# Ledger of designs, part 45: designed miniproteins, single chains, continued (4)

Each design is a single chain, and the fold is of that chain. pLDDT is the mean over its residues in the fold that is shown.

## One batch from the design tools (miniprotein)

Design m13639
Fold by ESMFold2-Fast:
Formats: structure tokens, sequence, C-alpha cells
Structure m13639 (fold): chain A 78 residues (1-78)
């Protein structure tokens, strides 16, 4: 159930990246993120960081977005 919400949040980020013309990054993130979510038993915390990454991307803060994405993936891999 929560994995479905995490996958939808990931799809949102991927869609945003594609709209910004960052298709290679979007494809890479989708593949890595999907596998990480499937491995994770508790993707709930990762959702918060994924949402923070979206906000950072919209603000043009790519460094913060990468930091939040890295944190989300790290949590999902646990």
Amino acid sequence: KKKEEALKALDEIVRYLREQGREDVAESLRNIGKKAIEKSKDPEKALNFLKQAIEALRAGDELKARAYLTEALSIMEK
C-alpha cells in the first residue's frame, strides 16, 4: 500500500524532470527508485524526502534536490 504511494511520488519527480528536459536523469532515477522502493519495507519516510526534492527542483535548487533524493534512496535501501 505505502509502496504504491512511494511509486506515485517517484513518478511525479520523473515527470517533472522530463518536462524540464532532463530525460536521461529521469529514466535513471525511475529505474533506481523503483528497485529501491520494492526493496524497502518502510517507504513512508522516503516519501517526505521525495516531496522535498520536488520542491527544491521547482525552486531551481538542484543541489538541495540531489541531497533530498540521495536521502530518500538511502532510506529505501534500508
Scores: mean pLDDT 70

Design m13641
Fold by ESMFold2-Fast:
Structure m13641 (fold): chain A 59 residues (1-59)
Amino acid sequence: LVAEGEKALAEALRAAEAGDIEEALRHAQTSVDAYLKAGDVAAAQAAADRVRAAIERAL
């Protein structure tokens, strides 16, 4: 679950840097869900915040 969250977060950040906002949001949701299933609410929130910041930088 944590490894899935990390992989999805990396994919979300890559998509955000490429300007693919729709794909970034899909991967971000996968990352948040994986961390929440692992019981790591702080990691889920940090993942969401990082993807949001990356999208804001791309825009």
Scores: mean pLDDT 80

Design m13642
Fold by ESMFold2-Fast:
Structure m13642 (fold): chain A 65 residues (1-65)
Amino acid sequence: MDPNAPPTQDEIDQVKRSTSLQLAQQQLPRDVRLSAGRALSDAANNSTNRTQLRTNVSTAVQRQL
């Protein structure tokens, strides 16, 4: 796959679903979980390519933890 190509909606949804499941399993405080979830969604939706999708999601979630 071309890492510079825009991600598909399915790719965005898969990353959001996978990361949300991982966050849910970590038993985080509610406020942290909600902030991480919003950051995850915003980062995933604003990604311009597949490499950015992975990097932005990882960075945004880390900033909320």
Scores: mean pLDDT 76

Design m13643
Fold by ESMFold2-Fast:
Structure m13643 (fold): chain A 95 residues (1-95)
Amino acid sequence: TPGVDFLNDLRDGFRSMLDSSRDGVVHRADTLRRMAQDALNNGVLPQTTGDSLVSVADDVRRLALDGSPRDVLQRRLQGAVYFTDVLLDRYRRQS
């Protein structure tokens, strides 16, 4: 389904942020937010799931910009990867 390909791209995006500089995290978060917003607008995902993904991208971006401790940013990124993994597992099981 279109949702599986989209969620794989998002997961890979969040995973790439784990090894990125703060500037790299900001740039990638902007890209992922746009992808999530586009998917939400095009009905690729349920509204609540799309809203959650936009929120996750916004949170990660804010933590990278506001000088939050590295461990806080890293835990949030790990949570984002886990969230997308759970969504992917759910979509694969429905196929």
Scores: mean pLDDT 82

Design m13644
Fold by ESMFold2-Fast:
Structure m13644 (fold): chain A 79 residues (1-79)
Amino acid sequence: ADAALAALAEALRALGYSDAEIAAGVAELAAHLASLAADPAARAAAIETVTQLARLAILDAEDPERAREALAELQAARA
């Protein structure tokens, strides 16, 4: 959970959100993960999804061309 929360905070910071908005977003995700305590599979899926999206958002801020390539690869694999 801590790694996903840290990844979200880094992604929001990279996207230019304020410290207050980052704190609110991290708190909302932490509350959501806590609500899934009785459903480990859903909690694990939420952690994985946030981690993947956060990594992609950071990559898009740093290297938009590589982020677009990675997204296209994922879409092609599912087609």
Scores: mean pLDDT 73

Design m13645
Fold by ESMFold2-Fast:
Structure m13645 (fold): chain A 82 residues (1-82)
Amino acid sequence: LEEAERALREGRYAEALLLLAEELTRLRERGEVTPELLERADRLLEELAPALAKLDRAELAEALASPFFQAQAAAFQQEVAA
């Protein structure tokens, strides 16, 4: 998690999130995830959360426009309209 922590200290919030995800994936694959590392990850996410809220809404809209999420929304609308 050292590279993610460094990116956060340097104000590179989007990069810190990506580095955190990559590092946790690598540690999980190697069986090196410990409760201490998960607590460090949680603290990093808490510090990132206010900055992530300021990210471009277009990126979030692309994820929500996925076929999977669109199908879920359509199912809810059909149940309400019936």
Scores: mean pLDDT 64

Design m13646
Fold by ESMFold2-Fast:
Structure m13646 (fold): chain A 85 residues (1-85)
Amino acid sequence: RAEEIAERTVKELEELGYKPSEEDKRLILNVLEYAGDRAEEAARDIVETVRKALEEGLSPQELANRLIGAVLRAIGDVIDEELGQ
């Protein structure tokens, strides 16, 4: 279920040292719900994107921008699949 995947994603982000805001958590949940069968892939991509940004020493604003980028990419993948059907 998307809620369980979202909670796990938030936990993994916190373990990396990034604390998602309530808005970030809502965005993650909404994206994972929209991703459906791709929710696990979307969650992994979000976590990996944030981990990479933290390794690069990016600012909190740049981290937020990278998270938004991963979210938009997940949405785009779902839209492309839906339009192809």
Scores: mean pLDDT 75

Design m13647
Fold by ESMFold2-Fast:
Structure m13647 (fold): chain A 62 residues (1-62)
Amino acid sequence: SSALEKAKEQAREAGREYGAKGDISAAIQTGIEIGEKMGLSPEQQNEVALVAYQAALEAASE
């Protein structure tokens, strides 16, 4: 859905920002919050959280 794609994009940005700070937990939580705010299902919230997590790991490895 349009909302899911927008949420994933926001999650990537947030994930990169928190990952650069070494705060992977904050990245995951922010991904969940983005999904909740956009009215996504729990399954879709988990997808958004995974996107934030992966982006955070990539940023933290720099």
Scores: mean pLDDT 86

Design m13648
Fold by ESMFold2-Fast:
Structure m13648 (fold): chain A 57 residues (1-57)
Amino acid sequence: MSAEEAGEEVRRAALEAGYDERGAEALGQIAKREAEQGVDPREVVERARRSLAANRP
């Protein structure tokens, strides 16, 4: 999984969790940045999905 793919997966998950397009885009960009900075893209997506399940907007 690439950093770009991680960002897109997190953006999609945020939309599914009830975030608006602006919020989803921001979360996707944060995830992409974390993966670009050396975090495993798969771990970034897993952590984001768990956070979205616990912290709905």
Scores: mean pLDDT 80

Design m13649
Fold by ESMFold2-Fast:
Structure m13649 (fold): chain A 73 residues (1-73)
Amino acid sequence: APELTETERRIMELIVEDPFASQREIGERLGLSQATVSRHVRRILEKLGLKDRLELVIEAGVKELEEAVEKVF
């Protein structure tokens, strides 16, 4: 499995929590520059085999929806 660094994991958590947050906003929350966040997002996508940020959000959302459906339906 692709191993995320601590910083990459925190960035991914923030993207999933707020899919519409800009890279600048994520950087402000983590004390990182927008450019640093952009580089980390690219590395996360490469490690997970995803094409873009939207695909990452969709994949995370589908997993959460599957877990919710399994409990309710």
Scores: mean pLDDT 73

Design m13650
Fold by ESMFold2-Fast:
Structure m13650 (fold): chain A 77 residues (1-77)
Amino acid sequence: AEELLREAERLLQEAAEAAAAGDYERAAELAEEAARLAERAAEEVERRGGPREVVEALRRAAEVARREAERLRELAE
């Protein structure tokens, strides 16, 4: 789970850099991938019987990343 979160954080940083450069399409793709990794991390924690608070936080993070990806795609189109 921690490995997936670290990768998701890296992708979000790259998405921010792409957006700052005006590459909204790439930023959206990176944010979408980050959302998928956060979702997978939530599933892993839930499968192992981890704390509900952690699962909820990860799902919330995935939803936020997905919303940002949608917004970035609208800016790109």
Scores: mean pLDDT 81

Design m13651
Fold by ESMFold2-Fast:
Structure m13651 (fold): chain A 80 residues (1-80)
Amino acid sequence: SSAEIERLREEIRRKVEEAEELASKAPESERRRELLERVRRAARRALEAIDRGASEELVREIEESLREIERAIEELRALL
């Protein structure tokens, strides 16, 4: 399902933008920087997996990366 993978790519982009927006609103701290780096690293892994092959076997890797991004976003929200 290449359509599903395209949706995952767009979701990754949106989540990174959300995290950057939240980080810009949060108080400056090492935790804020660590969380933003975690989002960027997980997003990079997911996008690389998509680029390597739009196969169903990579969907789990992409979903795990999205979960890591969502967890980091939740922690960024807690800093507000």
Scores: mean pLDDT 82

Design m13652
Fold by ESMFold2-Fast:
Structure m13652 (fold): chain A 63 residues (1-63)
Amino acid sequence: SLGKELKELVEKAAEALLEGDEEKARELMERATQILMQLSPELSRETAEALVRHEVEELVKEK
């Protein structure tokens, strides 16, 4: 499902940031943003990007 793909992309983006791969993290976050907008088309791109970034940063903080 798209929701599962979104969660996996967010988790992989957090892993990439922890490994210092900022370019890979950015690419994964962009893919996650696109999926989030497909699931919630009412969200602006700016809001979707902020939500994805927040979730990734929270995962990084917990690890």
Scores: mean pLDDT 84

Design m13653
Fold by ESMFold2-Fast:
Structure m13653 (fold): chain A 94 residues (1-94)
Amino acid sequence: MEREKRIEEVRAALRALHDGVEAFLADPSAPPEMKERVRAEYERGRALTVDEVIALIDAGSIPAPLLAGYVRRLEEEGKDDELRKIAEAIVDKS
């Protein structure tokens, strides 16, 4: 019961990640150099496989823009099962 609740909370947070990253990229006051770096990580995330993302989670170092790009692609493709798998990996790592 507690693990399932944590998985659902992480899934909700993952779905919100891309909103924050997209808002930053749309902010005209954000430094252009930082926007280019964030955009590059976001686009890289969109190309990752589930196994590559799990490996980064296990390493304890996954940039938020990278994870946001990956999650956005899963939402566009309707891959709720992979989104759940990533949420489970995050819960189990913490």
Scores: mean pLDDT 79

Design m13654
Fold by ESMFold2-Fast:
Parts: structure tokens; sequence; C-alpha cells
Structure m13654 (fold): chain A 86 residues (1-86)
């Protein structure tokens, strides 16, 4: 499975959290690419196993609990988690 995380309007802590998730997914064997552009952090992970999917969904729940708007969608074999400030 491919996971794409888009975090818009990220504060430094939220941005570091998203990048840290990317590192964890890479250590679990996924092919990870991370991009930071201003307030937007994008993490794309390919070859994600079930544990990695659970980590990404937990990240989404944590962001929602932190006051962010979270949208989760699936396009084929790609799970997209979009996080934006309210």
Amino acid sequence: MTIKIILEGADPGAALSALGLGVDLQLAGAEVESKTEGDTVTVTAKGVNDEGVQLALKFAEDMKNSGYNVEISQKGDELIIKVTKP
C-alpha cells in the first residue's frame, strides 16, 4: 500500500511529527519521500505494511485531537491523509 500524508499550515512540532512518521515507515521497509514547502509537509511512503498503516492512522487521529481538520481518502492502492488547520 502507498500512504500519502499532506500536512498544511503545520507548526514546527506538527511538521517534525510528520517527518518522524516518515522515518519510522522507512525503517519498517517502506520507500519514503518527504517534502517541506513553507507550512506544508508532504510524506509519501510506498510498500507500507499493516503496522505502517496503523501508525499513519494513529498520526491522523493525533492531529485531529490537536485541533486540525483531518480528511482520509483512498484512491486505488493509495491512502491519502490530508491535515489542515481549521
Scores: mean pLDDT 81

Design m13655
Fold by ESMFold2-Fast:
Structure m13655 (fold): chain A 66 residues (1-66)
Amino acid sequence: DELKKEVLKLREEAENANSDEEILELFKKIYEKLKESSDEETLKDMKERIEKMEKWLKTKEASKPL
């Protein structure tokens, strides 16, 4: 319950974040919270989402017109 409450609070902060980088940092915090009590499959899913977002942010910069 406390973990779920903390995760929801971080997600709410992400909805109010002004940048994708801030959202990514909040997802990393969620991952660390879940790491303490979640199974490997749940952690794998969260880690995959974080990695995809990191790659997407990198790609977003590269996709700008030169």
Scores: mean pLDDT 71

Design m13656
Fold by ESMFold2-Fast:
Structure m13656 (fold): chain A 91 residues (1-91)
Amino acid sequence: SMEEIDAFVRGFDIGVRAAREAIELIKAGKSPEEAVQHAVDRVLKEAKSKTELEGAATGLYVEATIAKISGDNETAKALQEAADRVLEAAK
């Protein structure tokens, strides 16, 4: 349905923003664990449905893939872990 697509897109935007915040924390010298926790907390605070959580995990996963392609394996691993935790919360 359009409502489910809209919820997924809202979730995706939340996930991308959470990923960007996590990337900035890593750039500022924070641990990957702190960055993961921040991203998960951001998503869980803002996402209001299972579909939004699935969208957010997808956004985090896309940003993880971009980081990996860019050679930033530490950031990629952190964002993938955040995506996995968000998916766990959706189930």
Scores: mean pLDDT 90

Design m13658
Fold by ESMFold2-Fast:
Structure m13658 (fold): chain A 68 residues (1-68)
Amino acid sequence: MNQLSPPKTPLSKEQQEELLKKLKELIEKNYNKEEQEELLKKLEEEWDETAAHQVQAQLEREAALAAA
């Protein structure tokens, strides 16, 4: 089995839920109702720790771009 090096700060279930909530808020703000429903459904079906890490990285990039 390929053992991937764990991230320096692993995400707890609570942090994963917080990231999912924050992503849902961003989707609601940036997308229309129809797109929101589709994206939220896909996210809820595919949501795991790996997805949470990817979302965290994406949110950090968006925050950096917004601050620039």
Scores: mean pLDDT 71

Design m13659
Fold by ESMFold2-Fast:
Structure m13659 (fold): chain A 80 residues (1-80)
Amino acid sequence: SEIDELIKELETLVNEYIEALKNGDRERFAEALEKISEVIDKLNELMKKLTPEEQKRAQLKLNEIYNKFLDEIRKLRKES
């Protein structure tokens, strides 16, 4: 589904963003952040069109990505 494709794209971009942060790659960091913003905007618009059950399922997947992101940021904070 379109929502699942966008969520998968977001997960990939978040991983690229984290890798760019670890490597100090400012250009990759900026590119990943811009793409993440674009995907989030698309996700927000699509979420408005979903059934409550589909919204719940999508939110669970988004929460999983968010928790993984927080774990990686905590690790980076210890290395700085």
Scores: mean pLDDT 83

Design m13660
Fold by ESMFold2-Fast:
Structure m13660 (fold): chain A 81 residues (1-81)
Amino acid sequence: SALDEAKAEAERLAAETLARLETASPEEAQRIMDEYERRMVRLYLEAAARLDEASTAEFAAHLQALGAELNRAYAEHLARA
């Protein structure tokens, strides 16, 4: 489904971002997170144009959960620097 495709794309972006954070300096980590946020907003807008209201709400919740995971990883990365 279009929702499952959107979720899979968001999950791939999150995994790529986590991998980039592992080797990033603190300055690079901030830029990586800023890029992730911009790309997630774009994924949301692209998905919202293709999905119904209920699927868009589910996708938004999925993006929020991924964002929370990334923010935890980012905070842990900074704490170890």
Scores: mean pLDDT 85

Design m13661
Fold by ESMFold2-Fast:
Order: structure tokens, then sequence, then C-alpha cells
Structure m13661 (fold): chain A 66 residues (1-66)
């Protein structure tokens, strides 16, 4: 679900911030921006767009962690 993906993104972002690496923290910011974009799309009923943005955010967060 989208809620489960948001939870995973938040957990990954928390791990990135805990690393103390400012480069990784900046990457996490991009992932959070995409997650916010997905929430806006979902608010307007654009479920497909919301899923694409969430999937990309999750991918970026995973890549930023390692």
Amino acid sequence: SMEEKLKEIKELVDKILASGDPEKARKATIALFLALSAEVARWFGEEEEAQRDLNYALKLAKEALK
C-alpha cells in the first residue's frame, strides 16, 4: 500500500540521518520531496502519479542509504 511505502521511506530516511553523512542527508531530502509530491497527487485523485512518485522516492532513499 502507499501507507506502507511511506513508512518504509521514513524508516530509510531516519537511518540516513542517523549516519551523520550530509551528502546522504541531501539525497534523503529529494526522496522526501517526491513523497510530498505523491501526497499532493493522491489528494487530487491521481493514484497512478502518486504511486510512481512514491516508488521513485523509495528507490532514491534505498540508493542514498547504500
Scores: mean pLDDT 81

Design m13662
Fold by ESMFold2-Fast:
Structure m13662 (fold): chain A 71 residues (1-71)
Amino acid sequence: RKPVTLEVKTEPGKTSEAAANIKEKAKELGVEIKITGGWDNTLIVEGELSDEEIEELKKVPYVLSVDVVDV
Protein backbone atom coordinates (compact mmCIF):
# COMPACT_ATOMS: atom_id res chain seq x y z
CA ARG A 1 0.00 0.00 0.00
CA LYS A 2 1.08 3.57 -0.74
CA PRO A 3 -0.40 6.99 0.08
CA VAL A 4 -2.57 7.94 -2.91
CA THR A 5 -4.78 10.80 -3.95
CA LEU A 6 -7.70 9.72 -6.14
CA GLU A 7 -9.78 11.85 -8.47
CA VAL A 8 -13.20 10.18 -8.52
CA LYS A 9 -15.70 11.24 -11.16
CA THR A 10 -19.30 10.57 -10.11
CA GLU A 11 -22.67 10.47 -11.88
CA PRO A 12 -24.23 13.98 -12.06
CA GLY A 13 -26.71 14.46 -9.22
CA LYS A 14 -25.42 11.36 -7.38
CA THR A 15 -22.19 12.70 -5.85
CA SER A 16 -23.41 12.37 -2.22
CA GLU A 17 -24.59 8.78 -2.83
CA ALA A 18 -21.26 7.97 -4.54
CA ALA A 19 -19.35 9.40 -1.56
CA ALA A 20 -21.40 7.24 0.86
CA ASN A 21 -20.85 4.15 -1.33
CA ILE A 22 -17.09 4.81 -1.48
CA LYS A 23 -16.92 5.09 2.33
CA GLU A 24 -18.87 1.83 2.76
CA LYS A 25 -16.59 0.03 0.27
CA ALA A 26 -13.47 1.33 2.06
CA LYS A 27 -14.93 0.06 5.35
CA GLU A 28 -15.57 -3.38 3.79
CA LEU A 29 -11.94 -3.44 2.55
CA GLY A 30 -10.64 -2.38 5.99
CA VAL A 31 -8.97 0.78 4.68
CA GLU A 32 -9.21 4.34 5.99
CA ILE A 33 -9.95 7.09 3.49
CA LYS A 34 -10.72 10.80 3.58
CA ILE A 35 -12.76 12.78 1.09
CA THR A 36 -10.67 15.95 1.14
CA GLY A 37 -12.41 18.02 -1.54
CA GLY A 38 -14.16 18.06 -4.86
CA TRP A 39 -15.74 20.16 -7.59
CA ASP A 40 -18.89 19.74 -9.67
CA ASN A 41 -19.36 15.92 -9.75
CA THR A 42 -15.75 15.06 -8.84
CA LEU A 43 -14.44 13.92 -5.44
CA ILE A 44 -10.85 13.98 -4.15
CA VAL A 45 -10.19 10.92 -2.00
CA GLU A 46 -6.99 10.32 -0.01
CA GLY A 47 -5.82 7.12 1.65
CA GLU A 48 -3.29 4.30 1.72
CA LEU A 49 -4.55 1.87 -0.93
CA SER A 50 -3.33 -1.01 -3.08
CA ASP A 51 -4.06 -1.22 -6.81
CA GLU A 52 -6.63 -3.96 -6.05
CA GLU A 53 -8.44 -1.72 -3.54
CA ILE A 54 -8.54 1.13 -6.09
CA GLU A 55 -10.12 -1.29 -8.62
CA GLU A 56 -12.79 -2.19 -6.04
CA LEU A 57 -13.65 1.52 -5.64
CA LYS A 58 -14.21 1.75 -9.42
CA LYS A 59 -17.02 -0.83 -9.09
CA VAL A 60 -18.98 1.28 -6.57
CA PRO A 61 -22.44 2.52 -7.76
CA TYR A 62 -22.45 6.05 -9.23
CA VAL A 63 -18.65 6.07 -9.66
CA LEU A 64 -17.76 6.67 -13.33
CA SER A 65 -13.96 6.73 -13.07
CA VAL A 66 -11.11 6.69 -10.54
CA ASP A 67 -7.75 8.22 -11.47
CA VAL A 68 -4.62 8.20 -9.31
CA VAL A 69 -3.11 11.67 -8.91
CA ASP A 70 0.44 11.87 -7.62
CA VAL A 71 0.88 14.56 -4.91
Scores: mean pLDDT 75

Design m13663
Fold by ESMFold2-Fast:
Structure m13663 (fold): chain A 68 residues (1-68)
Amino acid sequence: MTGAEGGRAIGERMAAGVAPSPEELAAQKGDEEAARAAAEAARELGGNTDAQAEALEALVLKGGSGDV
């Protein structure tokens, strides 16, 4: 499936300072590969800390919080 690619796209967007769409987050809900790929992309491209990467993993895994 496309979990890793979807997660990377979310991570790249976050690294660029742009919030991912709720639809993107919902599509990757519960996908551990997507959550990991998002965190890694954000860390590599944005220089995020481990805590920020963990927060992004949780966000992707949950499929977003719904209303932001």
Scores: mean pLDDT 69

Design m13664
Fold by ESMFold2-Fast:
Structure m13664 (fold): chain A 64 residues (1-64)
Amino acid sequence: MIAEMEELAVRAAASGTDEGLALALMVAGILRSEGLPEAAARVALAAARAAGDEELAAAAEAEL
């Protein structure tokens, strides 16, 4: 289940749509609230890289 949510969020970020990016960031927030910070960081990193957000990417890498 968790791996499926992570994979779906990463694919949503990779779609290049604003809606896909928003969904990926929402899933990262849910994973973090469920006590899965590494999975949340991986999703956030994928979203940050797709958006070109270097600050967010660096913050996510620091949690891995």
Scores: mean pLDDT 76

Design m13665
Fold by ESMFold2-Fast:
Structure m13665 (fold): chain A 56 residues (1-56)
Amino acid sequence: KVKAVAVQPFPATGPDELALRPGDVVEILEEVDDKWWLVKKDGREGLVPKSYLREI
């Protein structure tokens, strides 16, 4: 089970994106491409740029 923590606030500008606050812990579900990860937090799924996350 792979987890990551948000290191920057991500405001989510698109409907497929998940908004995160610094310190939010997410589960990495899929590496969609070289820039975006599909993540899950509190039952919600969405895309976040991997540069906003640090794997833990």
Scores: mean pLDDT 81

Design m13666
Fold by ESMFold2-Fast:
Structure m13666 (fold): chain A 56 residues (1-56)
Amino acid sequence: SEEQKKAEEELIKITKEMRKLVDEAHAKGWTPEAMAEFRKKYEELSKKAKELLEKI
């Protein structure tokens, strides 16, 4: 279905964004501030990915 295909494309984008978050946190040296920002954004993306997986 088109809805399933759209969800798969969005999941790929989320996967790339998650990798980018890891790279950004690493570049900042995993300071307490960088870790807090990483956790917040990663949790947000994880929730979105879980919702998309339910549509597939």
Scores: mean pLDDT 83

Design m13667
Fold by ESMFold2-Fast:
Structure m13667 (fold): chain A 60 residues (1-60)
Amino acid sequence: MEEKKQEIYSKVGQELLKKARELRSKNLPEDEYFRELTRLAVEASEKMKQEIKKLEEEIK
């Protein structure tokens, strides 16, 4: 279980990092940048929770 959870965290984390770098390259206004960055972080958190829930459901 732990290895699969770590894989999910790593994958989602790497995707978030890539998207954050792309966001920086767009030279958005500061308010837009932080709004989009917050959205990406929330989406990543939700994705991790969903993937972990699926993993737990397979074991139950």
Scores: mean pLDDT 77

Design m13668
Fold by ESMFold2-Fast:
Structure m13668 (fold): chain A 81 residues (1-81)
Amino acid sequence: ASEAEIGDGVVDIATAVLINALRKGDDSGVERLLERIVETALKYGVPKERILERLQHVRDVAEQAGLTKAAEAARKQIEKL
């Protein structure tokens, strides 16, 4: 496995944990967690398209849950890519 494959796996797990929290209505620390997810993904060379797909999924889940602050944090990270 390449560093990018390892990074992709770590980002998948972190994204799944975040989405589960958002579905429960918990948006605590979302901005910091999203920043760390993106930073880790970029550091390991995960393709921007895969990072974007995950950020869009987080945004959509946050919007469906009515978590405006979490949705804004996801949009901010999408704009920085």
Scores: mean pLDDT 81

Design m13669
Fold by ESMFold2-Fast:
Structure m13669 (fold): chain A 99 residues (1-99)
Amino acid sequence: NLEEQRQKTLEILNERLKRINEIVEELTKQGKFEQREKDEWKMLFGLVSFARLSLMNLQGVSAEERRKENEKLLEESKTNHDVEYWRQKLNELLEQLRK
C-alpha cells in the first residue's frame, strides 16, 4: 500500500528531524556554535537526500534516475552549506510527502 509507505516515510523523517533538533539544541547549550553550524547543515542535507530518494521511490522513479538525482544533490552540497537552504528543501519535500 503506497499510502502506508508514505505515512511510514513521514514518521521516519519527523523522528529524524526531531533528533537533529535535539542535537542542535544540545550543541547550542554547550556553546559549541562552530560545531553546531558544521553539523546542522550536514545532518539536514542527509535528511533531504533520504526524503528525496524516498519520494522518488514512492513515485516509481527508476533506481538509475534516483541515483542521478542524488548525485546532483551531492554536488550541490559541496557549494551550499546554508542551514536555512537545507531546512527549506526539507520542508518542501515534507509538504510533497503529506499530499
Scores: mean pLDDT 86

Design m13670
Fold by ESMFold2-Fast:
Structure m13670 (fold): chain A 65 residues (1-65)
Amino acid sequence: SNAQRALEVGKEFYEKGDYEHAIAAYRAALELDPTNKEAWKNLAEVLEKMGKFDEAEKYRQKAEA
């Protein structure tokens, strides 16, 4: 699916340490499928790596809902 492809692209950017593009790709995956808990979790993890703990916690809650 398009959402799954966007999630995979986000993972590739994350592995390269390109957190800005990883976030953009994970957000694109969530626009296509907002029920994708893996994308919410991966967004939270990237934001934690960037020191954006408040935003990370909001997305962590989405992953656990």
Scores: mean pLDDT 85

Design m13671
Fold by ESMFold2-Fast:
Structure m13671 (fold): chain A 57 residues (1-57)
Amino acid sequence: MPAASDEWVLAAEAYHRHVGEGKSLREVAEELGISVATVRRRIARVRAHAAAARAAV
């Protein structure tokens, strides 16, 4: 489990807001004060990590 860092916390928050609350990437980017490209990259990273963990089961 990676250590809690600002980048990972923001990635997890963006993922939860987008997937859990159904917010668009643009809305999440606006709420977090970062670019849509950054939000998309971080969410993709979280999804890749989750997919890898799921494949290992």
Scores: mean pLDDT 72

Design m13672
Fold by ESMFold2-Fast:
Parts: sequence; C-alpha cells; structure tokens
Structure m13672 (fold): chain A 106 residues (1-106)
Amino acid sequence: MEELYKEALELADKIIEDARKRGRPALVAFARTLKRMAEIAYEFGEEELVRDIVESLKAILEATDEQIDEMERGLVAAAGSPDPAALERQVETIVEDFRAALEARK
C-alpha cells in the first residue's frame, strides 16, 4: 500500500509539473483530481483504488496528444468553462463526491 501510494503521488506530481510547463490547466486539474483521490483512497485503506489510480496516471504519461486533448475537453465540459477557477471547483466537486462514496461504504 505505502509503495503504491508513493508511486501515485510521484506520478501525479510529474504530470502536474509537465502540464504546467506546457500550459495545460485542464490536465493540471485532472492530475490534481487523481492525486487527491489517491490521498483519500489511501486514508480509507482502499488498496485496489490506489492501484487503479496509479494505472490511470501511467496511462496519462503514455497518452497521445489527441487522447490528452479528449480528456481535457471532458473535464472542461464537466466544469462548464476552461477557466482555472471553474476547473478547480470541478476538482473539489469530484473529490468530495469520491470521499462521500467511500464513507457510504463504511
């Protein structure tokens, strides 16, 4: 569990830094969402969810520009705006919904 969690944080941070340098705020928001979800899954002892998040982060690193563009369009559509503040609110909504779902399983 600890090693998977550390891997998730390292992968997410790498994606966030690369996305910031490339001027991709939606990809930054997407990677931050996965990072926050990994933190919550780890808090709840959900090892399989941490593993799934690691695989999702690895998929992002291996994704084509076309696949990244599709992911960014999806998040922008869900947020209703490409504005960083709207993307940040969408990240918080996804993270809160994820925590609530895990709490409901207790």
Scores: mean pLDDT 84

Design m13673
Fold by ESMFold2-Fast:
Structure m13673 (fold): chain A 83 residues (1-83)
Amino acid sequence: SAELIARGEELFAAGDYEGAIRHFTEAAREAEAAGDLLTAGRALGNVGDAYAKLGRLEEARKSVIESTSLYLRAIGEEIDKEL
């Protein structure tokens, strides 16, 4: 997941937004399967940014909403671990 995110960030910086989406989507899928909500949220946020660069605003919006939901769930789980 971390390597996929790093590669996606490289592609995004180079203007290959479609390549970035492929890598970030795979990173999000792997992170969700592993229960890593923070990494999944980060990857979906990056997918949203890349879709926005392509003018695909509905897909960008969906990815940002899912990213935000995963971040809020991850924060809630960490709060529950503190006494």
Scores: mean pLDDT 84

Design m13674
Fold by ESMFold2-Fast:
Structure m13674 (fold): chain A 92 residues (1-92)
Amino acid sequence: SMEEKIKELAKEIVELAKKALEAAENNDRAAMQEASKQIEEVIKEAIELNIDPELFRKALEEILEEEYPGDEKIRTLALIVAQEYEKRAKEA
């Protein structure tokens, strides 16, 4: 279903945000570039599926609350991705 697909993509963004932050803490440039590339691929897939930016943001918020409650770093990065998605979806 579309709802399941939105949650799947949102969960991928949250996990990639965590990987990007871990790579940054370790000064692992290759891992940071790979995480950024995979985030870009998820954004492109969401645009191709014409996913509502508000539904995507709500799914991200739900995953963040369930899996990483109180983790402000992961939350901040995931919400930056949500904002970038909203901007690109309006341009598509």
Scores: mean pLDDT 87

Design m13675
Fold by ESMFold2-Fast:
Structure m13675 (fold): chain A 75 residues (1-75)
Amino acid sequence: AKELAERALELAEEALRRAEELGDEEAIREARELIEEARELLEKPDDKESLLRAIALELRAIGLLFDLELKEKAL
């Protein structure tokens, strides 16, 4: 669970970096929200709910990175 939460945090931090480079204020806000959620999850005990939340955060971060990559290539 924590290992997946750490992965989600890394992906969210990468998304924030790319969003800041593009000046996408909405994406910056979303990335910051994902970072905060991942940090909160790292402070929680390892259970099935935390595992599912970590998976969901990782998928959300991947989706944001994909959206940012499409925006960058369209510019």
Scores: mean pLDDT 79

